# Ledger of designs, part 45: designed miniproteins, single chains

Each design is a single chain, and the fold is of that chain. pLDDT is the mean over its residues in the fold that is shown.

## One batch from the design tools (miniprotein)

Design m1646
Fold by ESMFold2-Fast:
Structure m1646 (fold): chain A 68 residues (1-68)
Amino acid sequence: MEEVEALKKELDELLRNSAPLEEILKKLEETIRALKEAYEKTGDPKLKAELESLEQLKAEFERLLKKQ
């Protein structure tokens, strides 16, 4: 949980500082991986909801990258 929140904070900082899209996608992939691992171990519905939200965000950024 705490590790995931730290990764989400880092992701927000990258977005706020207009980091390269590739860097944002890399951080999203790291956060999604951590959430999947936590969800597989705990079955916590909150983690599942957060995972779905981040996967949606990743898909949006991947679409933006594809258009470049």
Scores: mean pLDDT 77

Design m1647
Fold by ESMFold2-Fast:
Structure m1647 (fold): chain A 72 residues (1-72)
Amino acid sequence: SIEEILAELDRINPGVAVIARNAVAELLELGVPEEALKILEKAYELAKQGASTAEVGELVSRLVRELLESLK
């Protein structure tokens, strides 16, 4: 679930967890929970591989921007 992945991210990298939680909150407000979960899963995979907060932040920002552009 979204909350379980966010809890694990907070344990691995609290900075990434904050970025992911903010992105998920925005996408849930827009009514796209499936896309929020996909972006969260990609962030989680990268964080588990030891990626920096900056690297994960850049990925999340790019994916959110691409999604928002697709929604018009």
Scores: mean pLDDT 84

Design m1648
Fold by ESMFold2-Fast:
Structure m1648 (fold): chain A 78 residues (1-78)
Amino acid sequence: SEEEARELLERARKLIEEAKKEKDEEKRLELLNEAEKLLAEIRPNFHQLSEELQKEYLELETEIGVLKLELAVERVYK
């Protein structure tokens, strides 16, 4: 449902913002994985969402990807 997608996107956004403030790499990864899990629940209905929600989804998916990549680099070299 579109309302369910809106709620999941809002929850994912809050988890991403918490991850950005988190100093513990393990806990930061846990928050990002939880956000990604919420987006995975939306994915099957992505093309049925409004353009606004599709844009929000893609923005959050991209941000999670970037943050997870940055974290992975930190973990390998530190």
Scores: mean pLDDT 85

Design m1649
Fold by ESMFold2-Fast:
Structure m1649 (fold): chain A 50 residues (1-50)
Amino acid sequence: MRPQVGDEVTVTLPDGTVKRGTVLATSEDKALVRFDDGTIEWVPLSRVEV
């Protein structure tokens, strides 16, 4: 399912590391995620799981 603003998500990084975060914004192919460590990054939707 496509992530929505406010969703708790799991992100798999290129190195295989899995991080948890909250979606702040979405675009056509990316989501802006605030991670539990306080970082905020745009990540490809292909790496985001709701």
Scores: mean pLDDT 79

Design m1650
Fold by ESMFold2-Fast:
Structure m1650 (fold): chain A 65 residues (1-65)
Amino acid sequence: SMAVIQRVAIAELEEMKREAEELGDEETVRRVEELIRQVEEHGVTPEIQAEMKEIRERLEELRRK
């Protein structure tokens, strides 16, 4: 259901926000906060999913350092 998809996406975004905060990446924190607002307003769109993927890849790269 759409409600389940949105809940999972928001949980993933909140986890990414926490990781970005731990890494001191204020820019990524702001990007995640904006995406949470977009999911709340518009649901999970392909554009939001693509941006979530970019953030995951960025955080993975930062964790390797």
Scores: mean pLDDT 83

Design m1651
Fold by ESMFold2-Fast:
Structure m1651 (fold): chain A 83 residues (1-83)
Amino acid sequence: MDEELKKKAEELLKKAEEYLRQAEEAIARGDDETAQEHIRKALELLREARKIAEEIKDKKLRDEFLKKVDEGIERVGELNGRL
């Protein structure tokens, strides 16, 4: 159970990180509309990852993934501050 949840959380976090990278590139180009769309998609994936992480029964593993989600949400706030 926890291994499947771990894999799902890892996949969501990886995809969110890719969207955040693309958002940063869009900001560098002055493409605010594309940046906002990618930030929105990343935030949706991070929220999904949080829900999956909360279902993990192992407390240490759950806390590790929740920390990674929080770091991603912090990155969302940083990029929004540049728009």
Scores: mean pLDDT 86

Design m1652
Fold by ESMFold2-Fast:
Structure m1652 (fold): chain A 56 residues (1-56)
Amino acid sequence: MEAREEAIETVRTALEAGKSEEEAIRLAAEDLQRRFGLPPEEAEKIAKEALKEVLE
């Protein structure tokens, strides 16, 4: 799913820039809402899953 792949890249970039895990999730969720038109709750869920994938 393209949204998940984009979220993983956003989270990775945010963490490399020195942002917190919470801020990385928020940035990815906001990007998913804007780019894919996802509801806030679904975007946050995908962003949290992306963070888990990046940290694995």
Scores: mean pLDDT 82

Design m1653
Fold by ESMFold2-Fast:
Structure m1653 (fold): chain A 64 residues (1-64)
Amino acid sequence: MHLIVVVLGSDEEKAKELAEKIAKKHGASSYTLILAESREEALALALELLKTSDAEVLLGGVEG
């Protein structure tokens, strides 16, 4: 399956590490990382991806 991970922040390396860890934990064959500048942007992006994609969408780092 394909997994989309939305991470709040500007640190691409940390976001990539978190996304890879989440993808491996969920047994995903591939993942897409999306960086959001704000919590509001992260939630909006995740909701749109859930509507338009058959992939699973997870939020990383938005919960604190």
Scores: mean pLDDT 72

Design m1654
Fold by ESMFold2-Fast:
Structure m1654 (fold): chain A 78 residues (1-78)
Amino acid sequence: ARAEELGERALELAERAAEAARAGNLEEALRHLAEAAELAREAVRLLLEEGREEEALELVRRVTELARRAAEAMAAAA
């Protein structure tokens, strides 16, 4: 379903952001994080409309954790 597809894409982009950050590609890392945030927001909205609140919260937690790891990698690379 669309919510799951958007959520999976958001998680994939957040992981790519962490990889780009570790490689020193800060501009790519920031672009991937921004896109991941947009997709996660849309996925959360759709999940909430479907009454799938626990899945929406879990997606937020997972994306936030990956974004935190990317930020830590960016700080370590600077």
Scores: mean pLDDT 84

Design m1655
Fold by ESMFold2-Fast:
Structure m1655 (fold): chain A 98 residues (1-98)
Amino acid sequence: MIIKPTEEQKAVLDEAVRTIFELTKDIKDPLVVSQVIGAVLRMVGLTLEGKTEEGLRDAAQALRDIAEKYKNVDPETAKKLEEAARRVEEILDRYRAS
């Protein structure tokens, strides 16, 4: 892709990706796992277009949407997804403050 992310954008993206996978590693439902991977891939794609802030916001919102969908069926999975969304929002806030 034509736009190369800065070293700061790469570091922020790497931290967000690692955080999402670490917090969701115990989720065994393949439908939930595939949706999480989809959210991460969209975040990566937006960052490669120079839209790092939009990518992190999209990922956090996607994780919250998945959590809402599963909250009455699998509350533990929903809790992990909410925590992942919160952590991505914290990473975004630090990036904005930099």
Scores: mean pLDDT 83

Design m1656
Fold by ESMFold2-Fast:
Structure m1656 (fold): chain A 81 residues (1-81)
Amino acid sequence: DASEENFKNVLELFGDEELAKLVTEFAKILGELVKGYSEELEKKAKELIEKIIELMKKKGYPEVVIEGIRDILENSLEEAK
């Protein structure tokens, strides 16, 4: 799946253990959503997206990179529902 491949590429590009951990946690929540939808799981996934974006901003990532990552994460969440 192209979305899973994009996740691996994003993790490699970051080279950042904190961001990699948050993205890995997000992927685990997506796996649970695929098994059964829960409003709580969707809320947790959305909160993780915001945490990832906030951490990227704090680390000085360019806006275009942050927007690209948000799009990937939000699209992955919509596909998991």
Scores: mean pLDDT 76

Design m1657
Fold by ESMFold2-Fast:
Structure m1657 (fold): chain A 58 residues (1-58)
Amino acid sequence: MKLYRAIKDYEAKSENELSLKKGDILEVLEEIGKHYVVAKSLETGEIGIVPKSVLEEI
């Protein structure tokens, strides 16, 4: 399981994106292109698209 942490707050810009709070832990399920991932929030159980730039691997 590949775990990541949100390094800052992020507000979803579409219904397919996840909103994040700094410190949220996510499981990355799939990489989509250079800049985005599909991830599952371990806080809420929601799945959606997030920018790689707001995540760090733990």
Scores: mean pLDDT 83

Design m1658
Fold by ESMFold2-Fast:
Structure m1658 (fold): chain A 71 residues (1-71)
Amino acid sequence: DEEKKKVMEEVAELQRKGLEALEAGNLEEALKYFEEAIRLYLEYLVKKGELSEEEAEELLEREVKEVRELL
């Protein structure tokens, strides 16, 4: 489960950077960090066979749209 820990740590770091950018009023930078965090996690799920590449791409598009609407 070492790989999962590394992925989750990277996701957490990207989310932290996204929140810092959001607090600074940098909406565009915040969105980029949040999108990267979501993409990284979905790519991990594809690698583990829990999602297809197609499903991951669809989920990424949906999640990014939701984050954009919340910001």
Scores: mean pLDDT 83

Design m1659
Fold by ESMFold2-Fast:
Structure m1659 (fold): chain A 55 residues (1-55)
Amino acid sequence: SAVEAAVLAALGGSAAQREALLAVAVGLRNALGLPDSALAPLAEMFQYAEETYPD
């Protein structure tokens, strides 16, 4: 899916790509009325990716 492709690209890509994906996720969370906890798994993945795949 487009979401899977974006996540994989962000994990192996630059900090700017991860930031862009987070911005989209925040926008979708707000539009759908989801709780803040909905973003926790994505934030944890990006933190791990930054430690494992530095720019």
Scores: mean pLDDT 65

Design m1660
Fold by ESMFold2-Fast:
Structure m1660 (fold): chain A 72 residues (1-72)
Amino acid sequence: DIDQGVADILEAMGDLALEKGDYETAVELYEQAVKLDPDNPRAYEGLARAYEKLGDQEKADEWRKKAENVRK
């Protein structure tokens, strides 16, 4: 579970970047988390929130839909 462990750390770092208002860094960290653990809906939800904060509502909506699909 090295990939899952690293993905969990990247997700936590993304959450921290999002809290600090570093939205572009949050996107980068969540994208890496999704690559390592594509079954984790939380990283997709993080991407949606980060894009929403950046004003990209279209991408935010896309990542939210992906998060719902992964939860099944």
Scores: mean pLDDT 82

Design m1661
Fold by ESMFold2-Fast:
Structure m1661 (fold): chain A 58 residues (1-58)
Amino acid sequence: VAPALLEVPGIGPATAQAVVDAMRREGLTTAEALTRVPGVGEARARAVVHLLRTGSLE
């Protein structure tokens, strides 16, 4: 998940790690929930959700 998050423009390593940590702690899987992560706005949250749905983990 973390390496794939770096494909989203404007998400650096620190923000990607924060997203991963938030997903582990709170089960964040929606764009709305991901906007709670500092440094992640609506556009980036949508990109993260799209990335997760396309199965970039294979």
Scores: mean pLDDT 67

Design m1662
Fold by ESMFold2-Fast:
Structure m1662 (fold): chain A 57 residues (1-57)
Amino acid sequence: SALLEEARRLREEGIARGNGGAAASAGHAIKDYEEGGSEEDVRRGLEAARRLLEAGE
């Protein structure tokens, strides 16, 4: 799915940039998706990961 694909990209980007917070947020989004969590929870994790990457932390 598009959400899962985006979460994986954000996690990889976080790892590549050494941004542990972004990698963790994206990783939680992946887990929420896999465990049948709400799309809202997944999107929240993606938004957090994006903000952390934009802030450099």
Scores: mean pLDDT 81

Design m1663
Fold by ESMFold2-Fast:
Structure m1663 (fold): chain A 77 residues (1-77)
Amino acid sequence: SRAALEALRERAEELAERLEAVGEEDPERRRELEREAAQLLIEAAERALPTLSEEERRVAEAQIERLRRQLEELEAA
């Protein structure tokens, strides 16, 4: 449902607040939190897939792919 995607956005917002709290003094810790956030969002989206409509599933799959690419970039740095 649309509500499932909204719940994923809410979790992303919560994680963004935690990232903001780390500040610029610990860039390594910030990158660790960004990786954890990406992994959590991927897991949450994958768990939601069976409950979504075909159209919602396509949107969620695109979001998962984007997050996987972001995670690869964070791991490569």
Scores: mean pLDDT 74

Design m1664
Fold by ESMFold2-Fast:
Structure m1664 (fold): chain A 82 residues (1-82)
Amino acid sequence: MEELLRLAEEGTEKAEKAAEAAKEGKKEEAIKYLEEAAEIAERLAELARRKAEETGSPLFEEIARGARAAAEAARKKKEELE
């Protein structure tokens, strides 16, 4: 659980940095942070899915779904800036 929370926090931090860079007109930096946020979200989704398989807990399935949605959102935002 701790590792999942850490990845979620890192992903949020990258997304925030992307938003700040975009606001300042730094498109390349915003794109880089969005790519990092998407990669972190994908890792979170994979880890949560494995935990769901190991434990049978629906909580980890929800975390995996949320992480996939976050990765998708980051990719779409990156495409908008490209």
Scores: mean pLDDT 82

Design m1665
Fold by ESMFold2-Fast:
Structure m1665 (fold): chain A 61 residues (1-61)
Amino acid sequence: GELEEQARRVARIASVETLKKLLEEKNDDILDRIASLAGVPRDKLPEIVEVMEKLGLKPLI
C-alpha cells in the first residue's frame, strides 16, 4: 500500500535505528529533512518507522 511504499523510500536514506533515535530526541529539523527527501508527510514518520520494522527494511548498501 501507500504507507509501505513510503516506508521503502525512507529506508533508502535512513535506518530504523537512526529514525527511532531522532523521534525520541524530537529532532524536528532532521526529521523534516528526511521527510522532504523521501517525499513523505512528516507527521507519518512514526507510522512509517513501525512499517519499516515490520517489513525488516534496511538502507540500500
Scores: mean pLDDT 80

Design m1666
Fold by ESMFold2-Fast:
Structure m1666 (fold): chain A 72 residues (1-72)
Amino acid sequence: SAVELARQAIEAAERGDYDTAKKLVDQALKELEKNPDDVEAWREVARAYMLLGDIEKARELFEKAAALEKQR
């Protein structure tokens, strides 16, 4: 699932394995294209970007997750 891939990306980034983390983020984003309403997965991808130092992208994705949550 996208959320599981994003969590694995977070774990890789926490270990300093940024190449693996980026690859797992890309895989999570591909899964999210199939299920874009997965709020939890968007939040976990945002956390992965935060750990990768892409704070601006992380902010955008947290805002996207918040907007999706308001639809429920």
Scores: mean pLDDT 83

Design m1667
Fold by ESMFold2-Fast:
Structure m1667 (fold): chain A 75 residues (1-75)
Amino acid sequence: MKELVQELARLIAEGNKIVEEFKKLGQEEYADELRKRLNELASKAVEAIQNGDVEKAREILAEMRKLIEEGKKRL
């Protein structure tokens, strides 16, 4: 449980950093889409963690990691 909460917090922080970098590059439309998708996944992860659905939480965190890695490759 604590490990999933810590991972979610780290992914939110990394996602926010990448969104800000895209905004600095003038790619505001992509930054807004990325922020929206990350926020939707974060909300679902919180719900899964609160419900004790560890497997679902892990899958959502994996999707967040993939989205962040794809964002990093585009910078």
Scores: mean pLDDT 84

Design m1668
Fold by ESMFold2-Fast:
Structure m1668 (fold): chain A 71 residues (1-71)
Amino acid sequence: AEEYIAKGKEAYEKGDYETAIKYAEKALELSKTKEQKIEALKLLRDAHAAMGDGYGAALAEEELKKLGVEV
């Protein structure tokens, strides 16, 4: 999970939001801790938002709220 979170953040910083989403989804799939899931979901939210995908961003936000994360 951590390796894919790092790769996703690197892709996000480069403006490659599609690649950031793919790595974030893989990180979420492999996440074993609540903290890892939160980091992957934040990256998914931010990458979808950067692409103008408000629906995808909202889905990630709802999952974050289920984990006790506000906004």
Scores: mean pLDDT 81

Design m1669
Fold by ESMFold2-Fast:
Structure m1669 (fold): chain A 89 residues (1-89)
Amino acid sequence: LVEELQRAKQRYNEAKKAGDYEAAVTALEEIARLVQELADRHPSPEVYRLLARIYRELAEVYEQLGDTEKANEYRKKADEWERKARELA
C-alpha cells in the first residue's frame, strides 16, 4: 500500500510537470482509490481529510481539462469527506 501510494504520487508529480492533465487525473484517481482503502480499513479524521484534499485536487485538474461536470462531482466528494472527518472527530 505505502509503495503503491509512493509510485502513484511520483506519476502524479511527473504528469503535473509535463502539463499532462489526463495522466495527472489517472494518477490522482489511483491515489484516491488507495487512500479510500485505507479509510475503509482504518477510519480516522486525518485519513478522511487526506481523501478530501485528493478529491479537491482532482476537481482542480478536471477544471484544467475543461470538464466542469466532473470538477463539480469531485468538489462534492471533497465536501462530503470533510463533513465525515468532522463527525468522526
Scores: mean pLDDT 84

Design m1670
Fold by ESMFold2-Fast:
Structure m1670 (fold): chain A 92 residues (1-92)
Amino acid sequence: DVVAKGDIQMAIGQTLATLSVDQQVAILSRMSDRDRGAALLGLRMLGMDDRVAQIAARLGWSPAQTQALIAMGAALTVAELQAIAARIRALV
């Protein structure tokens, strides 16, 4: 369900959006690429493209690598996104 999936992706973004860029970088540095993809996509869905670029730059990710991570995040199932959302909430 595209709607349910989008709601979870947005919720992941909203959880991270309350944090400073330093905190976001620290959290994303400890994630798997899959979880990073969900995090970056969530922030982008909130219109935080500048923040996504800042995180990528600080972690040494190229634009191509960043887009690949976001594409990975977009391919995740609802169940996978629910697990990722729970992990991110535990880190904040």
Scores: mean pLDDT 87

Design m1671
Fold by ESMFold2-Fast:
Structure m1671 (fold): chain A 100 residues (1-100)
Amino acid sequence: EEEKIRELAKLIREALKLAYEKAKKDPSMSPEEIEELEKLAELSEEELIELARKLVEESTVSIEDLIKYLKAIVKKLKGKEEEGEEELKKLREEVAEKKK
């Protein structure tokens, strides 16, 4: 369980760094949004672990599903947009079924 929280924290870090790099190249992004993403991308490992724990605590989905969601988001941010979107759609369908 603690290992899964650490994995989630690592995925959050990767997603934030990729989002920041993409935002810098996106002319539709405001300077304020870019600055906020930079700040988030610079979070320490301990701060990311705390964020991961809060996300798990506040989330209605399992930590395994959160890890899968972030992996799909990272794929999308790396330019595998179709693969990432298909994985996200599949995960949303699975989560919706579990809520019933």
Scores: mean pLDDT 74

Design m1672
Fold by ESMFold2-Fast:
Structure m1672 (fold): chain A 85 residues (1-85)
Amino acid sequence: MTVITITLKGKDLEKLEKAAEDLIKEISKYAKIKSVEIEREEDTITITITFEEPLSEEQIEAIKEAAKEIGKKYDVEVEVEFEQL
């Protein structure tokens, strides 16, 4: 099972929320999502996504690039961590 933790940080809350929504939608195109947990703080959104199946290296690379592009689009800082369980 693969788990991804994405931390989004920015000063514009509207851009933060849009970045989070677009990121989840984009990731769902690359792999089947089992669950999504979202934690909201003042300037930070943490998204924890669990996938139904283990991700391939190709899927992981695609997700990293998607996160980077969305971060640039919304001017939001993005950190992505993968954990293989």
Scores: mean pLDDT 83

Design m1673
Fold by ESMFold2-Fast:
Structure m1673 (fold): chain A 73 residues (1-73)
Amino acid sequence: NEKKVKELLERAEKLFEQAREAERAGDLVTAARLYKEALELALEAASLMLSEADLAELKAQVDKQLAALDARI
């Protein structure tokens, strides 16, 4: 599972970086999509490592950031 977790986190990190670039360019729609994709990969990795309570808290934090981004679109 450690190898799978690392692969998922590396893919998520790359998508988060692309999302931040899109956000800086003013492409909020593309940024939101990429943040969502990165979140799905990060949550998949977290589900292999974290307790259900910790995973729920992480998901709530990301959902809050996505809602803030959506409010700007």
Scores: mean pLDDT 77

Design m1674
Fold by ESMFold2-Fast:
Structure m1674 (fold): chain A 66 residues (1-66)
Amino acid sequence: MDAEEQVEAAIRAAEEARRAALAGDREKAQSYLDLADQYGTLAAIKGASQEQLDRAGAAAREARAA
């Protein structure tokens, strides 16, 4: 999995976290946020650009706001 694939995986996990939070499932929301953070970290290690990392960070912030 390259950096862009890991960024997309982080965004997808954050979107799932947001859906779980809106449904009231805090445990599931936290699990997906942890997964999003893991993918974001791996993307950074693999040389993802600041713009790619900002996209993942924005999705995670939206999920945490839910």
Scores: mean pLDDT 84

Design m1676
Fold by ESMFold2-Fast:
Parts: sequence; C-alpha cells; structure tokens
Structure m1676 (fold): chain A 92 residues (1-92)
Amino acid sequence: YLELFLSLSPLEKRVLATLAKHGALTTAELARLLGVSPATVSRALRRLEARGLVERVEVPGKGTLWALSDKGKAAFLALKEKDPELVEKLIE
C-alpha cells in the first residue's frame, strides 16, 4: 500500500488526502478545495479509479460523489502511520 501511494502524482495524493479528510465529494467540490480545474481533477480521479483507490457513489439530488475504496482507505492509513506530517501537508 505505501509503495502504491508513493508512486502517485502530487495531485493524486492530494485527492486521496482530501477525500480521507472530508469524505465523499463531487468533482466540483474537489476542484474547489484543491484549487485546480474540474477537468484536471477528473483526470486524476479516473487514474485513481483505475488503480482501485476511489469509487463512484451515485446520490439522488447530488449526482456522482467520489469516495475512497477500502483499498484507498488502507493505502491512506498506511501512509498516515509512516508519515503523518506528509499527510497533514497534503490537506493543509
């Protein structure tokens, strides 16, 4: 899990950390929190989904939310145990 997380781009790491802190979010909410375009976030989310680290949740009235998968939660917890200061920097 830690090696998988370390292979991620800086934006991908920030997406995972943001979802871990805030829970399930829309692409627009992630774009706002990360200060990047929705297109940039969507590309990162597709790569994370392909790696099995995030999943889509359809919510009536809200649309598509993105959430950490069980694998994504495990990967993030492994990073938090090894480098909690890095995790803090990713979300602040």
Scores: mean pLDDT 77

Design m1678
Fold by ESMFold2-Fast:
Structure m1678 (fold): chain A 67 residues (1-67)
Amino acid sequence: MEEEKKILEEAKERIRKAKTWQEVLSVMHEANKKLSQEQVDELARYAAEVNGPVAAAFSRQTLAEAR
């Protein structure tokens, strides 16, 4: 799974440098198409840890979608 490892690492870098919730959401959406659900979940945890303020907005989006 060499391709997935590369995509995951690039997604982590993009999330680390993201300044807005929209950027994080775009990276997550793109990753969801290429990565397994487990890898997407790991990426979401990484986003929450590294980009707290933006990750809070992402959590709000998940809650809204659950309605």
Scores: mean pLDDT 68

Design m1679
Fold by ESMFold2-Fast:
Structure m1679 (fold): chain A 85 residues (1-85)
Amino acid sequence: MKIELFRTSGGRLVAYNKEKGIAVVAVDPRLSPAVAEMAGALELVAEFIDSGKQFKKVVAISEDEARRLGPEGLKKKVEEEAQKL
């Protein structure tokens, strides 16, 4: 099991599980939850299409939550979401 951490061209932090095709993306905390989820999902879809990566599920979290979780917390979040698939 390998979780990749990277940043999109728009500067959003992403934690990605390639085997399950699940990603957790950090979005602008100034956006409402619904708008933040849509923005994060659209940016990640564009990045995945351009990079040839595949995904089955995208979970958006606030940038503030991503900062609180840190790299290890983000990996744990991806694994928790992968277990729900």
Scores: mean pLDDT 67

Design m1680
Fold by ESMFold2-Fast:
Structure m1680 (fold): chain A 81 residues (1-81)
Amino acid sequence: AKEFAEALREAAERTERLAEQLRAEGAPEEAVELLREAAELLREAARVAEEEGDLEKALELAREAERLARRAGELAREGAA
């Protein structure tokens, strides 16, 4: 159970670092904002999994974070507004 929360926290940290890197490289601000939101959702998912034991809710939050990260990737690749 705790291993899942730890993996989610590590994913959040990696996502935050990616957002900082993309910002430094001049990526669209929308892509950076989506990655920051995804990191926050992953951190919340970790908290829910560890503190509440609600793995279903944690998975839903993680799925939403994945959706936002995918959208950020699309925006970064297209360079589109």
Scores: mean pLDDT 82

Design m1682
Fold by ESMFold2-Fast:
Structure m1682 (fold): chain A 81 residues (1-81)
Amino acid sequence: SRIEKLEELAKKAEKEGNYSEFATYYIQLADRYEEEGNFEKAIEYYKKALEALDKDTSLPDEVKQRLKAALNERIEELKKK
């Protein structure tokens, strides 16, 4: 499935220390669960993306702060549904 493929890609990115790609795959997983109406799973994966961004050393701090702010805002909106 698409979810299984995204999980495998995320695991590979984590193993390679590519936390930027790892975060991207977790965001894609969250988006898929949101599309399915599974808001609890979507929130879980957005939170995992936030953790991955905290480990990333390749992105500028300003970019990471903006991405984290956007993800936190999306999590709060999903909690209202």
Scores: mean pLDDT 84

